Designed miniproteins, single chains, continued (4). Designs and how they scored, part 38

Each design is a single chain, and the fold is of that chain. pLDDT is the mean over its residues in the fold that is shown.

## One batch from the design tools (miniprotein)

Design m13285
Fold by ESMFold2-Fast:
Structure m13285 (fold): chain A 82 residues (1-82)
Amino acid sequence: MDEALRAGGKAGLGAARSGEGIGASSASMAALSAGVEAALQGWDKKEAAERAAEAARLAGERTGEGGERAGRGAEEGAREAA
């Protein structure tokens, strides 16, 4: 549980650091939300990290330029947590 939440948090921080504007916010919140869901469902740290990175990438993609960078940052943050 705690590790899944940390994976989502680290993915969210990565998104926030790498993205800009609403893309960074959208991707960061999607990553955190996915981490919470993973924790509630009992997914392991690696699964939580991958789900958080994917959610961030999809959310960021909708917002354009800054969102793509945010998605990449989320993947890096998730990898750090996994």
Scores: mean pLDDT 71

Design m13286
Fold by ESMFold2-Fast:
Structure m13286 (fold): chain A 81 residues (1-81)
Amino acid sequence: MIEELKKKIELLEETAKAVAKGDKEKMKEQLEKLKEMGASPDLIKAVEDTLKNMTPSKMTATALIAIGEIFELEQKLKALE
């Protein structure tokens, strides 16, 4: 469980960085991994929409979704006994 959460956080961090940089190739790689790990439908859709119509607004929104999920997972990780 703890190791699984750490891997999910790492994947989300890489996704947020790729989106922030506008790295389409890396975003496509991360999208595949997000689908495999069962990431939130909202994040998956946001990445797909950003890849189709890459605007600063969409990139920022998608990165914030990923960062928000990282924050929640990190909080859960710290709260685990």
Scores: mean pLDDT 81

Design m13287
Fold by ESMFold2-Fast:
Structure m13287 (fold): chain A 90 residues (1-90)
Amino acid sequence: SDYEKIKKLIELSKDPRATIAEISKETGIPKSKLSKIEKLLGKLSNLPEFNASLLPKIAEILGVSLESVSKAYLDYTIEEGIELIKAAVA
């Protein structure tokens, strides 16, 4: 689904050593679309940072609904926050 593809994209983009070619292979997103996102953000590793103003442009580049992108980002941000809290109290 678009939702799962976007979530996987966000997760893989956390590694600053991950290449556009590797992310493309893992997500099925064309390298040309990933390059457009990289140009928009400056770095593809900036993608996991929630910025509501950029979500419509990311949705346009990926050819997916704003709802799918928004849901993937919100769920990812919540999951990341929970893991950070768990790590802090471990």
Scores: mean pLDDT 82

Design m13288
Fold by ESMFold2-Fast:
Structure m13288 (fold): chain A 68 residues (1-68)
Amino acid sequence: SPLEVIEKLAKEWLEKNKDDPELVAMIKRVADHLKVVAETEGLSEDEARELAEMNLKVLQRLHAERKA
């Protein structure tokens, strides 16, 4: 399921960033939004994976830039 793919990736990113509560909260919010997009657009598992990876990487970059 594309939703399960997004959830699995989100859990991996939450575990990697567990010591950053602000980033954890942002990852949860972004993952919830991506699940809605995947359902609305009828994404495949591969499309959902690519979308989730791209968005989570951008989120991490933007969060790091804000702290710099």
Scores: mean pLDDT 83

Design m13289
Fold by ESMFold2-Fast:
Structure m13289 (fold): chain A 86 residues (1-86)
Amino acid sequence: NSVKLAILEAAAELNPEAKEPVSVEELKTKLLEKGFNPQDIDETLNEYAENGELTVEGIKELAVELLNNGVFLSKEASTFVGNLFK
């Protein structure tokens, strides 16, 4: 779940308005720079990504799963999730 949260936070940093798909390559680069395991990144992104992009729908699924598991979001990630459901 730490990787899932990091993906959501990285998506929020790359596209804070939550209206556009996020490149899997950009997300992977950002997460690798933060020290996350490449295999865990690839496995988690493959659950939500389509055609090399994390779509708005995929981001929504990820956000709902994190919230259902009681994960605390940063202020930035919480604002981003709010934008996803507008």
Scores: mean pLDDT 80

Design m13290
Fold by ESMFold2-Fast:
Structure m13290 (fold): chain A 90 residues (1-90)
Amino acid sequence: RVPASKVHPKLRYEWALEQVYLSTDDRRLKQGIVVISLSLYNPELRDTVPRSVVDAIISALETLRKQTTDPHEIDAYDQAINTIRKLYKI
């Protein structure tokens, strides 16, 4: 709904996670995104998301990144991928 360019540069990872949430009908991916978002404030929650769901979310972010030429959207997807990889030590 909001363009990535209007989102604060440090919070663009949240915009990127929302794009995956809106692009999928997979309830496990939608739930995984919510829990990952909460895990940024409570790291103990990260272990409740199966690794297969984490990998699927990263793959969805990488796919959306390849479909855009907007530098603000690319920055948002890169931030989200890096944040998740750091959280899960991937």
Scores: mean pLDDT 83

Design m13291
Fold by ESMFold2-Fast:
Formats: sequence, C-alpha cells, structure tokens
Structure m13291 (fold): chain A 89 residues (1-89)
Amino acid sequence: SDVEKAVNAIKKAADGIIEAIRRGDQFELDVWKALLLIVATIAANASKDPEKRKKIRELAGRVLQAADAGDIPAVREATEELIKVLKEM
C-alpha cells in the first residue's frame, strides 16, 4: 500500500539522519532531511483527515528540529510517533 511505502521511506530517511548525525556529515544530513520532508508532505496531502494532515506535518517538523539539534533520541521518538499516525491512515 502507499502507506507502507511512506512508512518504509520515513524509516530509511530517519536511519539516514541518525547515521549522518553520528558521522557529522552535514551534506548527508540535509539530503535525508529533504527526503523525510518530501515523503511526509506526500503522505499528509494523501490524507482526507485535516487533523491527521496537521499531525503528520507537525511530527515531520519535530524530526527535522531534532535532526538540526543532533538529538538522536528525539529523532527516534518523533519518527516513531510519525509512523504511528501514518499506520492509522
């Protein structure tokens, strides 16, 4: 399903963010952040529920803020919440 594709892409992007943080690789971090934002935006736009659209965008924003802070636990937590919302679609 498109939901499973979005979940898998978000997981891959989050893993890429975490690895880029660990390596201090700013270019790779920016690439994985961009992929996460693109996938989350596509998923939000596919939702007919305005509350779920808002929650997806807010959680994607939290992942990106945590990534910019180099906060791996916060990246993991926000990503897990994002995946839960996507699976409820």
Scores: mean pLDDT 90

Design m13292
Fold by ESMFold2-Fast:
Structure m13292 (fold): chain A 89 residues (1-89)
Amino acid sequence: MKKLEEEIAKAEEQLKEELEKAKELIEKEPEKIIKEAEESRAQMNPLARRFADAAERGVEEAKKALEEYAKALLEKFKEELKKRLEEEE
């Protein structure tokens, strides 16, 4: 149990730091972030597509979409980690 809690805590901390950094970049350099999102859309990955779509609507929508996606990723990651670590217990 403790090992699972420690791994989840690390993932939450890392994701939180990455999310805050991304929000800060959107706030300070919105034009650069929008340009990068448009370029990333060409790669057709789900994160890039969601971010690019939101960025076209504005900085606020981009931040919100990024935060919602990060929360969904974290929940999925928690479930996957729980299953993997339960097999080791």
Scores: mean pLDDT 64

Design m13293
Fold by ESMFold2-Fast:
Structure m13293 (fold): chain A 64 residues (1-64)
Amino acid sequence: VSEEEILEALALMSLGITKLLVKQGKVDEAKEFFERQLNRLKQLGASDEIIEKAKKDAEEIIKS
């Protein structure tokens, strides 16, 4: 398993938790959680592609 695959998996897990928080009406908590996770992914060396895709997916989840 490549480092990129692990970082992509972490991004997907973070998006899943963000979606659950939004469904519970905890939109502000979801935003704060995702921002923290996005910073963690950057610290771990996630590619711009992974970061930008995660941002776009989170934006759609939050707007739902």
Scores: mean pLDDT 82

Design m13294
Fold by ESMFold2-Fast:
Structure m13294 (fold): chain A 88 residues (1-88)
Amino acid sequence: MPPPPPEPRTIRVGTTLVYKDGTVLHQDTWTLTGRDLTVEKAKEKAKEHLKKYAESLGLKITDIRTVTTTSPRTGVTTVGVTGVVEPK
């Protein structure tokens, strides 16, 4: 018997764009939900979003940092993605 479909997983995503000097250009948070959602898929979506946003500003991403945490109280996984940018 095939297993029942998994319950939709919720992952909170935080994205930040900064200059090398630490100046914050953009910060956003959103929630991803899906039955097949994984931390890796959430990271890839966040990186894609940051790259598109940086391109729209005429900036290039020189470094990408990711942090993954899971709240022991809520069980919710948070993926933080920070892009360091410079002008093209």
Scores: mean pLDDT 78

Design m13295
Fold by ESMFold2-Fast:
Structure m13295 (fold): chain A 56 residues (1-56)
Amino acid sequence: SDQEEVTRLVIEAIEGLRQGKFKSVAEAVEWIKSRLPPDVFEKYETFIRDTIEGNQ
């Protein structure tokens, strides 16, 4: 499902931030955006941003 894919990418982004693969939350969010269809990203954008920011 879209929700499962979004959750997987968010977990991977959080881990990438911890490992220094992404320099900022903004870079991690842009990476997720590049991996999802635009409509799916727009639907989940607030959840994606809030979850990543909450884990910094």
Scores: mean pLDDT 86

Design m13296
Fold by ESMFold2-Fast:
Parts: sequence; C-alpha cells; structure tokens
Structure m13296 (fold): chain A 106 residues (1-106)
Amino acid sequence: GPLLRAAASYMRAASLAFEKAAQIARDGGVTEAAKYAEMASKYARLGEQAARDGNADLAVKYFELASKYARMAAEIAEQGGVTEAAKYARDASIFANRAAELARAA
C-alpha cells in the first residue's frame, strides 16, 4: 500500500546515506565504522525489498537492524574523529526510523 511504498523510499535514501558514511569512514581510516555502515546499508536494502514485496513485518525487522548498525557506525566514527561519517550515519538512521514507523502503520 502507500505506506509501504513510502517506507521503501525512505529506506532507499537511508541505504545511500549509509554507503556514503561507509566511504567517508573508510577514507578516514575508521574501518570498523565503515563495516557497520555497510551492514546498515545491506539491511536497509533488504528492508526496502521487503516493503516493496508488501511484507510489513519483515520490513520492520530489517529497518530496526539497519538503525542498530547505523548507531554503532556513528558512535565508532565519532570516537575515531570522522565526524562527517557519524553525521551521515545519524541522518540515515532518522530515515530508517521513519521507514519503520510507516511500515508498522501499514
């Protein structure tokens, strides 16, 4: 329905931002943050697909996993001094949380 389509769009935006966070973290030498941002992007893409397939429950689970790994990426990137990567991961986590709210309402 419309809510799951909106959720999928937010997760696509989140996935791209997580990929950008991973690139910035890797370029900054904080490889652990890059790994968690890559995991967040992976789960965001799985959540987008689940939402497009109409599977709201599965979409919520993947959105929650994406948000969890994004928070870990942001904290590690901040501690490593790569504040731009932390910002992208935090901003992407907001999109992931909004996607989860929309999927729960669907």
Scores: mean pLDDT 87

Design m13297
Fold by ESMFold2-Fast:
Structure m13297 (fold): chain A 86 residues (1-86)
Amino acid sequence: MSSEIEERQRKFREELREIMEEAEKLFEEEKEKIDKFIKELSDDREERNKKISEFLEELRKKYGNTPATNWFLFLVTSYIIDELSK
């Protein structure tokens, strides 16, 4: 017999998978824009951080306040940090 916890965990895993797949699609769609944005960033840390925040807010407004958008913004942020570390 399945417990309520087991049913909840299964549904959570399926929902998480769908959210991750949607986030990945959004990332692929915006990849060229993200790469162009990174190339245009200044060497000034404070201005760079402000530009990144503005860019992320723009994407949030474009795609709305959804779980997929939140994961997408996390992916974008991680990618920007990684590229700037090279």
Scores: mean pLDDT 81

Design m13298
Fold by ESMFold2-Fast:
Structure m13298 (fold): chain A 80 residues (1-80)
Amino acid sequence: MMKIVKSVLPVRNDAVATRQLVERELAEALAAGADKVELYVVDLGSTDGAVEALRALAAENPALTLHEAPSLEAAQQAAA
């Protein structure tokens, strides 16, 4: 049985800190025995490449799946 961790992340700029936060959460989840992390991202109008940085991170990490949601409510419903 796969252990899947689901997380909702609203993003607005700060691409470096956003990527570091997700890298840390992924590492901690995997260390705790999770097989996969599903991240539900809500872009609140980022202009600094924050969402693009997360897409790149998901492409580099097969254990990380990125889902883009149009609103915080949609992300919370999808992650439930």
Scores: mean pLDDT 78

Design m13299
Fold by ESMFold2-Fast:
Structure m13299 (fold): chain A 89 residues (1-89)
Amino acid sequence: SEISKILGELGEKLVKMMTESDPEEVKKLREEVKKLLEKLKELGIDEKEYKKLLQDMIDSINRALESEPNEEVRKILQEFKKELEEELK
């Protein structure tokens, strides 16, 4: 399905974002991930599946933050985490 394809793309971009050391590339990956999340909502992803996805993303960001030495990358990841937490309500 289109949703399954987007979930695959999103997973790949998340892995790249969590391992990227260049702040500008992390910002670009964040914007690409946000665009994919909006597309999932437009396509009518199941609400429970969507919330699980957001929680999995938050958990991945928390793990990345435990070992991230670059302050600018940390800031970008923390801002993204906050946006995802707000989306969960």
Scores: mean pLDDT 87

Design m13300
Fold by ESMFold2-Fast:
Structure m13300 (fold): chain A 65 residues (1-65)
Amino acid sequence: GPVYRVTLKKNALLLGEEAVVLPGGTVLELENPRLDSHGNLTGTDVATGQRVLIGGSDIASLERL
């Protein structure tokens, strides 16, 4: 499916197999990203193969690859 590059804001919370706080400027590639009804971005992390959730407020930029 489509892959997007997601750049995170400072102290962004990433929810996957575990909850992780990531530094600003962290770049993730998500396959099949979807915005849910609460404004959270969900997708499959290409690096790990795991489904992750990121709060929309923690996203600095989103770019389709």
Scores: mean pLDDT 81

Design m13301
Fold by ESMFold2-Fast:
Structure m13301 (fold): chain A 97 residues (1-97)
Amino acid sequence: MSEEQLKLLKETAEELLRLMEEAKASGKGTAEDGKLGEELAGLLAGAMEASKEGQELAKKLKALLEEMEAASEKEKAAMGKGGKEAKEKLEKKAEEL
């Protein structure tokens, strides 16, 4: 993995954690958004785990996944909407690389 790719993934993982935490109280997501958020967090956790520098971020992403599993359907949906916003930001940044 290039340094640019690792930096982009780290920034995306940090943004995902922030947006999902902020969105938790919103109640505006759908069940589909919740599933997307879990899938994206899992993918980023795996990518971060593959690097020495990403180990701490991988732990935080795994903790987020455990929180989502324990959360209500409404909270999962809201958190997933935050994940969707993080994905859109990643796609925009990837186009600029």
Scores: mean pLDDT 76

Design m13302
Fold by ESMFold2-Fast:
Structure m13302 (fold): chain A 72 residues (1-72)
Amino acid sequence: SLGDILDADGDGVFDEKGYEALKKAVKEGKLNAEQMEGLLGVADVDGDGKLDDKDLEVFYEKNMGKPVSEVV
């Protein structure tokens, strides 16, 4: 699930390891359509329907240290 990508360390918290895993999954096309739509709903700060590096950076800054269940 998308939450499993964000919880890369298995600690239930969104941290830098989860952020690196998310960037890799987006760049490598490992997200399915449902996961991409969910992520766009919470991370598409530019409203352009695309996830760029800026969207992911802002998403990380807003959500770092939160439980993954509260992020997605």
Scores: mean pLDDT 74

Design m13303
Fold by ESMFold2-Fast:
Structure m13303 (fold): chain A 77 residues (1-77)
Amino acid sequence: MDPLVILFVDENGVVTDVRVVPSPATLPFDPSALVGKSVEEAVALLRSYGFTNILVLPVGSEHHFPEPVGNTVTGSL
């Protein structure tokens, strides 16, 4: 199965946290490199490395129902 990358985004569209599921999947770069970037930059960078399953969640959803924010990236090789 393709790994899912979860980006936690502030109200200003800035990435604050990154999770990769399932756990065996690792990024070819430090996840902290995505923190502080815009969601557009983070999605583009992940897509360039072949990550197509990207879920963007607002900060604070840790205690709320998670909602997909339309950042599903579909790309053919």
Scores: mean pLDDT 65

Design m13304
Fold by ESMFold2-Fast:
Structure m13304 (fold): chain A 109 residues (1-109)
Amino acid sequence: DLEKVLEELKKLIEEIRKHINEAVKYSDTDPEKAIEHAKKALELVDKMIELARKYGLPEEILRVLESIKEDIEGFIEAIKNKDVNKLVAYSLRIVGDLIELERILEELK
């Protein structure tokens, strides 16, 4: 059961990465499409939070997921405001938190 949950979470991380990459790609030329991709990433993070709570995963995982959620919300706001410096800062924080999340999940195996 735990191994299956960890595998599902790893797949969700890859989907989040794909959506964030698309959001970055469209942030300048099609901000509305960029926001749609970032919102899909938020939905995936919420699904991960639900799974983490349901299966009693360590609070460190929930903390990182909540940080990712806040950073994606900040990333959406940066797109809306055309704030390139904040967009870059939030995208780097999202990438860093996803790497940290993968590290924690690998240590549980």
Scores: mean pLDDT 89

Design m13305
Fold by ESMFold2-Fast:
Structure m13305 (fold): chain A 60 residues (1-60)
Amino acid sequence: GKEEQVKKILIEKLEAGETVIDTREIAKEVGLSVKEVKEIIKRLAEGATNLEEFLENVKK
């Protein structure tokens, strides 16, 4: 679904060395609102305190 598409884009961008994630660009690519993308990212990154922990969480 859309959550899996957001997760895939996040992993690809972070693994490519992108340090700043533009939620508007992801929303445009996936066809969701910025608010929906932020909610998905919040869910995927729940408990993460840094980028390394965030990457570990989204890969699970």
Scores: mean pLDDT 71

Design m13306
Fold by ESMFold2-Fast:
Structure m13306 (fold): chain A 71 residues (1-71)
Amino acid sequence: KIEELKKKAKEAEDEFGKKLQAGDLDGAIEAAEKMAEIYKELVEEKPGDKIAERKLELAEKAAESLRALKA
C-alpha cells in the first residue's frame, strides 16, 4: 500500500507541475488537493515519515495559495 501511494503521489506531482506550467489554476488546485490527500494517507500509514509530512504541508499550502489567487 505504501509503495502504491508513493506512485500515486508522483503522478499527482507531475500533474500539478504540468497544470501550473500551463497556467491552469483550477487544474493545479485539483492536483494539489489530490497530492495532499495522498500524502495524508501516507502519513497515516507511516507516522513519523518527515518527508511525507513535509510534502503534505507543502501540498496543502499550494492548494490554499492557488485558491486565494483565484478568489
Scores: mean pLDDT 79

Design m13307
Fold by ESMFold2-Fast:
Structure m13307 (fold): chain A 94 residues (1-94)
Amino acid sequence: SIEEDKKEEERMGENLVEISRQLSDPSLSDLEKDILLGMALISISVSKIAVENTEDKEVLKHTAEVFRKASEESVDPEISKLLEELSKLAEAKV
C-alpha cells in the first residue's frame, strides 16, 4: 500500500543516517568501516530500484523529502551525497 511504501522509505532513511553516524566512530577498524559502507551502498541501491519502479506521485514526493532530510542529517559525506542523489531521482519522477 501507499502508506506501507512510505513507512519502508522512512525506515531506510533512518537506517542510513544511523550507519553514517557509526562511520564517524574513530574506534572502528578499516574493515568495519568498509562493511558499514557496503551495507549503506546496498541499501541505497535497493531504494533506487524501488524509486525507479514507483509511479505514485504521493509516494515519490514523500520519498524525495525523506531522503533529502536523511542526506542533511547524515554526517558521512559519501552517504549524504548518495542520499541527495536518490532524493533528486525521486523528485525528477514527480
Scores: mean pLDDT 85

Design m13308
Fold by ESMFold2-Fast:
Structure m13308 (fold): chain A 84 residues (1-84)
Amino acid sequence: SMEELKERQYKALKITADMLADRALKQGLTEEEIRKRIPNEKLREMVILAVKAKRAEQNGDTEKAEEYRKKLDELIKEYVDKVN
């Protein structure tokens, strides 16, 4: 049950960060503007990493995009472990 709860939390945070990153990109928000708009510190860092990954991918920098996605995955997993 605990492992299933952590998996659900991980998936929910991943979806939330991705959706918020897509909105930020559509609005042309800078990292500074994202920091002002997202009050939750952990979610804010997740969204910033998701935005960096998407921008790297748009620029054809697949290696940097993969690096940011890995950092995002690690951050979400660390957060889920910390709160359970």
Scores: mean pLDDT 87

Design m13309
Fold by ESMFold2-Fast:
Structure m13309 (fold): chain A 70 residues (1-70)
Amino acid sequence: SLEKLKEYFDKLLEEAYKNNIPLEAMEEIKKIFSEGREKLEKASEKEREKVLEETIKRADEAFEEAKKKA
């Protein structure tokens, strides 16, 4: 759901702030969530869980890469 995506985004944003993530990496993470939200809004009930999981996974991967550069 959009609610779960927002909750996860808010939590990840807090962790990014604490880890001094670079601005460009934060923009990449925000873009991933923005694209995920758009896909989730257009997704059928059957596809919503998959879209949510894929968005979270990609955001986590981008965040871990960004931490290595911070």
Scores: mean pLDDT 79

Design m13310
Fold by ESMFold2-Fast:
Structure m13310 (fold): chain A 74 residues (1-74)
Amino acid sequence: DEHGKVGLAIRAGASEEELAKIVGPEFAKSVLRMAEIGRALGPVRRELARDTSLSPEEQIARLGEAGKAIAEKL
């Protein structure tokens, strides 16, 4: 339930204040950071999905590398 509400709010472009109403102010910042990482990974996931030479395991490994690099920049 709460996870679904958070997901919908993020897709709707909800502010940190609106997210804080759902999950509390401290957790809202963490949720926004995770959403930013997920959004940045979207294009990477699409590019990897188009590379038919990569196995599912290789795609997961590449996504993990990209996610780590994005998290280090945020």
Scores: mean pLDDT 72

Design m13311
Fold by ESMFold2-Fast:
Structure m13311 (fold): chain A 68 residues (1-68)
Amino acid sequence: SAARREAAAQARAGLAEVESLLNTDSVEKAAEAAQRAAERMRENPVMATASALFDHLAAQLAKEAAAA
């Protein structure tokens, strides 16, 4: 239960950081934040799916930044 609450808090914090950077900075910085979130969650097996989703988000945002 504690591990699941911590995992949910980390995923929420990572998403909030990406959203904040999309509003106050660039898609490029948001992509970097998504990649950092994926790496932070990578070492926690409870967060394997969340880590993979943030990694995919980072790749997609990086492609959009490169296309601009």
Scores: mean pLDDT 80

Design m13312
Fold by ESMFold2-Fast:
Structure m13312 (fold): chain A 134 residues (1-134)
Amino acid sequence: MSLEQQQQNIEKAKAVLKQAIDTLQRGSDLLDQAANAALYVSSEEARALLQEADRQLQQADQLMQEAEQLSKYLSQEQQQLVEEARHLLQNARSLVRQAQELLDVSSEDFALLAGSAGGNMDRAAELLRKALEL
């Protein structure tokens, strides 16, 4: 591979990771809003925010699958950070599904799970930012 072709593939991988970071941050913000809505506003508003957060999670998962296909152009350290971020995203999705079941049962338990999911998305975004700095 020429240096120019390798550089173009690295730049494509970095662009996808930047999009994933933005999507993860939006999802985390929506989960924080959903937790607050469940405690202080309404279950209906919390449900709407959780559904939008799940949409952001689906978009992030697709972007990270694209990043994995491009991962061969990344360093081993960058690949490891992307893999760790993927595991955090899978955990966040599991927590969102559990929160959905608890919304009509316990607003406090819903808020804890939504907050935990948001925390996993924030941590995933930090790992991807670290990968971009390498």
Scores: mean pLDDT 87

Design m13313
Fold by ESMFold2-Fast:
Structure m13313 (fold): chain A 60 residues (1-60)
Amino acid sequence: NPAAQAARKAADEGNYVATAVMAWEAARLSGNEELGRQAVNAAISGDAKTAADLAEQAAG
């Protein structure tokens, strides 16, 4: 899933806004909106690594 990969790269760069956007997109493409909401909340809290992990889980 390209969106989940983009979320990971953004997280590695410390870009929480890009991580949140890409994590949400990964969840929407995979139909897992619950993980998408959790990923956005993690990114907003400054935990970009957790957001990227949740995006990968959502991508399945």
Scores: mean pLDDT 79

Design m13314
Fold by ESMFold2-Fast:
Structure m13314 (fold): chain A 88 residues (1-88)
Amino acid sequence: SSAEAAAQASVELLQRLRQRGQQLIQNLKNGVDSTAEIKQWEQEVQALVEQLRQEAQRNNEPLSQYQLQLEQELQDMVNEANKLAAEG
């Protein structure tokens, strides 16, 4: 269905942000200045999460357990990135 296709596309977008966030956090830990890129990535995470929640409400379709887990992982990564930035 179109809803299943949209859900899969949402998962893929969340997974791409997770992969990028992992790389950026690792760069900070390795002493590579990625502070500006981390800040942009954080904004992209918040924008995507909000967009997907609004779409779920509009379509009256709940977010999947996997989407919710990816959102939680991304929020944990945002918190880690902010902590690392505050320590620099």
Scores: mean pLDDT 82

Design m13315
Fold by ESMFold2-Fast:
Structure m13315 (fold): chain A 90 residues (1-90)
Amino acid sequence: MEEEIEKLMEEIKKLTEETIEKIKKAKSLDELLNIRKEFTEEMRKKVKELEELIAEANNKELADKVFELLQEIEDKISKVIDEVEDKLLS
């Protein structure tokens, strides 16, 4: 279970890095919206699996680590989206 959680965390980190690169290269608001939609759909699937594994593991330290990662990812994505959106609207 811990290995499955770590694997999902690595997949989430990779998805986030790939998504940030796509966001930075977005040339229109429509493109940015599509990138956001794809990221949200993939994250929803991975987060659901991750939440189920965390509940089964009953490990508070691991759960705290996962929630901290998810918060960091949300903050990073939101910041990059806001910066790119501002540039596209300018």
Scores: mean pLDDT 83

Design m13316
Fold by ESMFold2-Fast:
Structure m13316 (fold): chain A 60 residues (1-60)
Amino acid sequence: SKAQWAERAKEYLLSKGLSEEEAQEMGRFLRESENLGAAIQEVAKRAGVSTGDMVYYILG
């Protein structure tokens, strides 16, 4: 579900050194997005992490 994906994104971003606030904002952005793939790409770009790593972590 979008809620599970948002929580996984938050966990991943926290593990990469983002603040709790930044991770929460990015998770909310994913939850609110109609296009999950595009949203993951945007979050990965903002966080400076690999899109592929985020996809793997969030979706398995």
Scores: mean pLDDT 79

Design m13317
Fold by ESMFold2-Fast:
Structure m13317 (fold): chain A 61 residues (1-61)
Amino acid sequence: MKFEIALKALRLMQEGKTVDEIAKELGISKEELEKIFKEVFGMTPEELRARLAAAGVRLEV
């Protein structure tokens, strides 16, 4: 289940949703979302967002 939540969160992030909006949409806390990302991707949502931006993926605020 954590993997499915992480993939859904990643999709929402790519759609320009903020970390707070993603947590709200999934019905979990921002802290829980961060833990899930750490376990699945090995990084926080903010770190993944920064890496996507650095790789030329433009995300809206």
Scores: mean pLDDT 74

Design m13318
Fold by ESMFold2-Fast:
Structure m13318 (fold): chain A 81 residues (1-81)
Amino acid sequence: MREKDIKEATRLLITMVTPELRDLYNQQRNINSTINREALRLVFDEGLSYREAAERTGLSQSTVSRIAKAYRAGEITLEDL
């Protein structure tokens, strides 16, 4: 119930749970990487629109558009996804 004690307890708890959170983050990053690469394949190899690629992958159209534009500009590679 003391606000400052809660902040300190939260920081300690985060430190103790950090390995589990890193594993979860890495798993999510790997899944997102696979989905993002599939979205790029649908846009550039299959010739689909950003909307169609978004519907096929479950991503938002804005996300697909951003990734496709960055990839086309050479700002990101398939390894960055």
Scores: mean pLDDT 72

Design m13319
Fold by ESMFold2-Fast:
Structure m13319 (fold): chain A 101 residues (1-101)
Amino acid sequence: DPFDARIDRVRDLLREVLAKDPSLLRDLALEIARILLPYVDPEVKAFREAVKALIDAETAEEAAAALARLLRLLKEQNPEKFEEAVEDVEALLRKKLAELD
């Protein structure tokens, strides 16, 4: 499934950034949440819970799992916005990864 492969790639990019600099966890989770907020419907409880899980993440694995969950939920609820949201998050993570090289 190309959508699952894309979500897994973005999740793995987040893991890569946090493996290089774990201190970025809180700031990066907040930046990702801010990027994704315009694409999520605040009336949908599942979106609120997924965003909260990302913001409250205490480990790289929790943040990666929360991001993957939020992107899968976005694919299910707003598939027309999924590609734009995934591209925005991927661009942020690739930029951060380049800064750490």
Scores: mean pLDDT 83

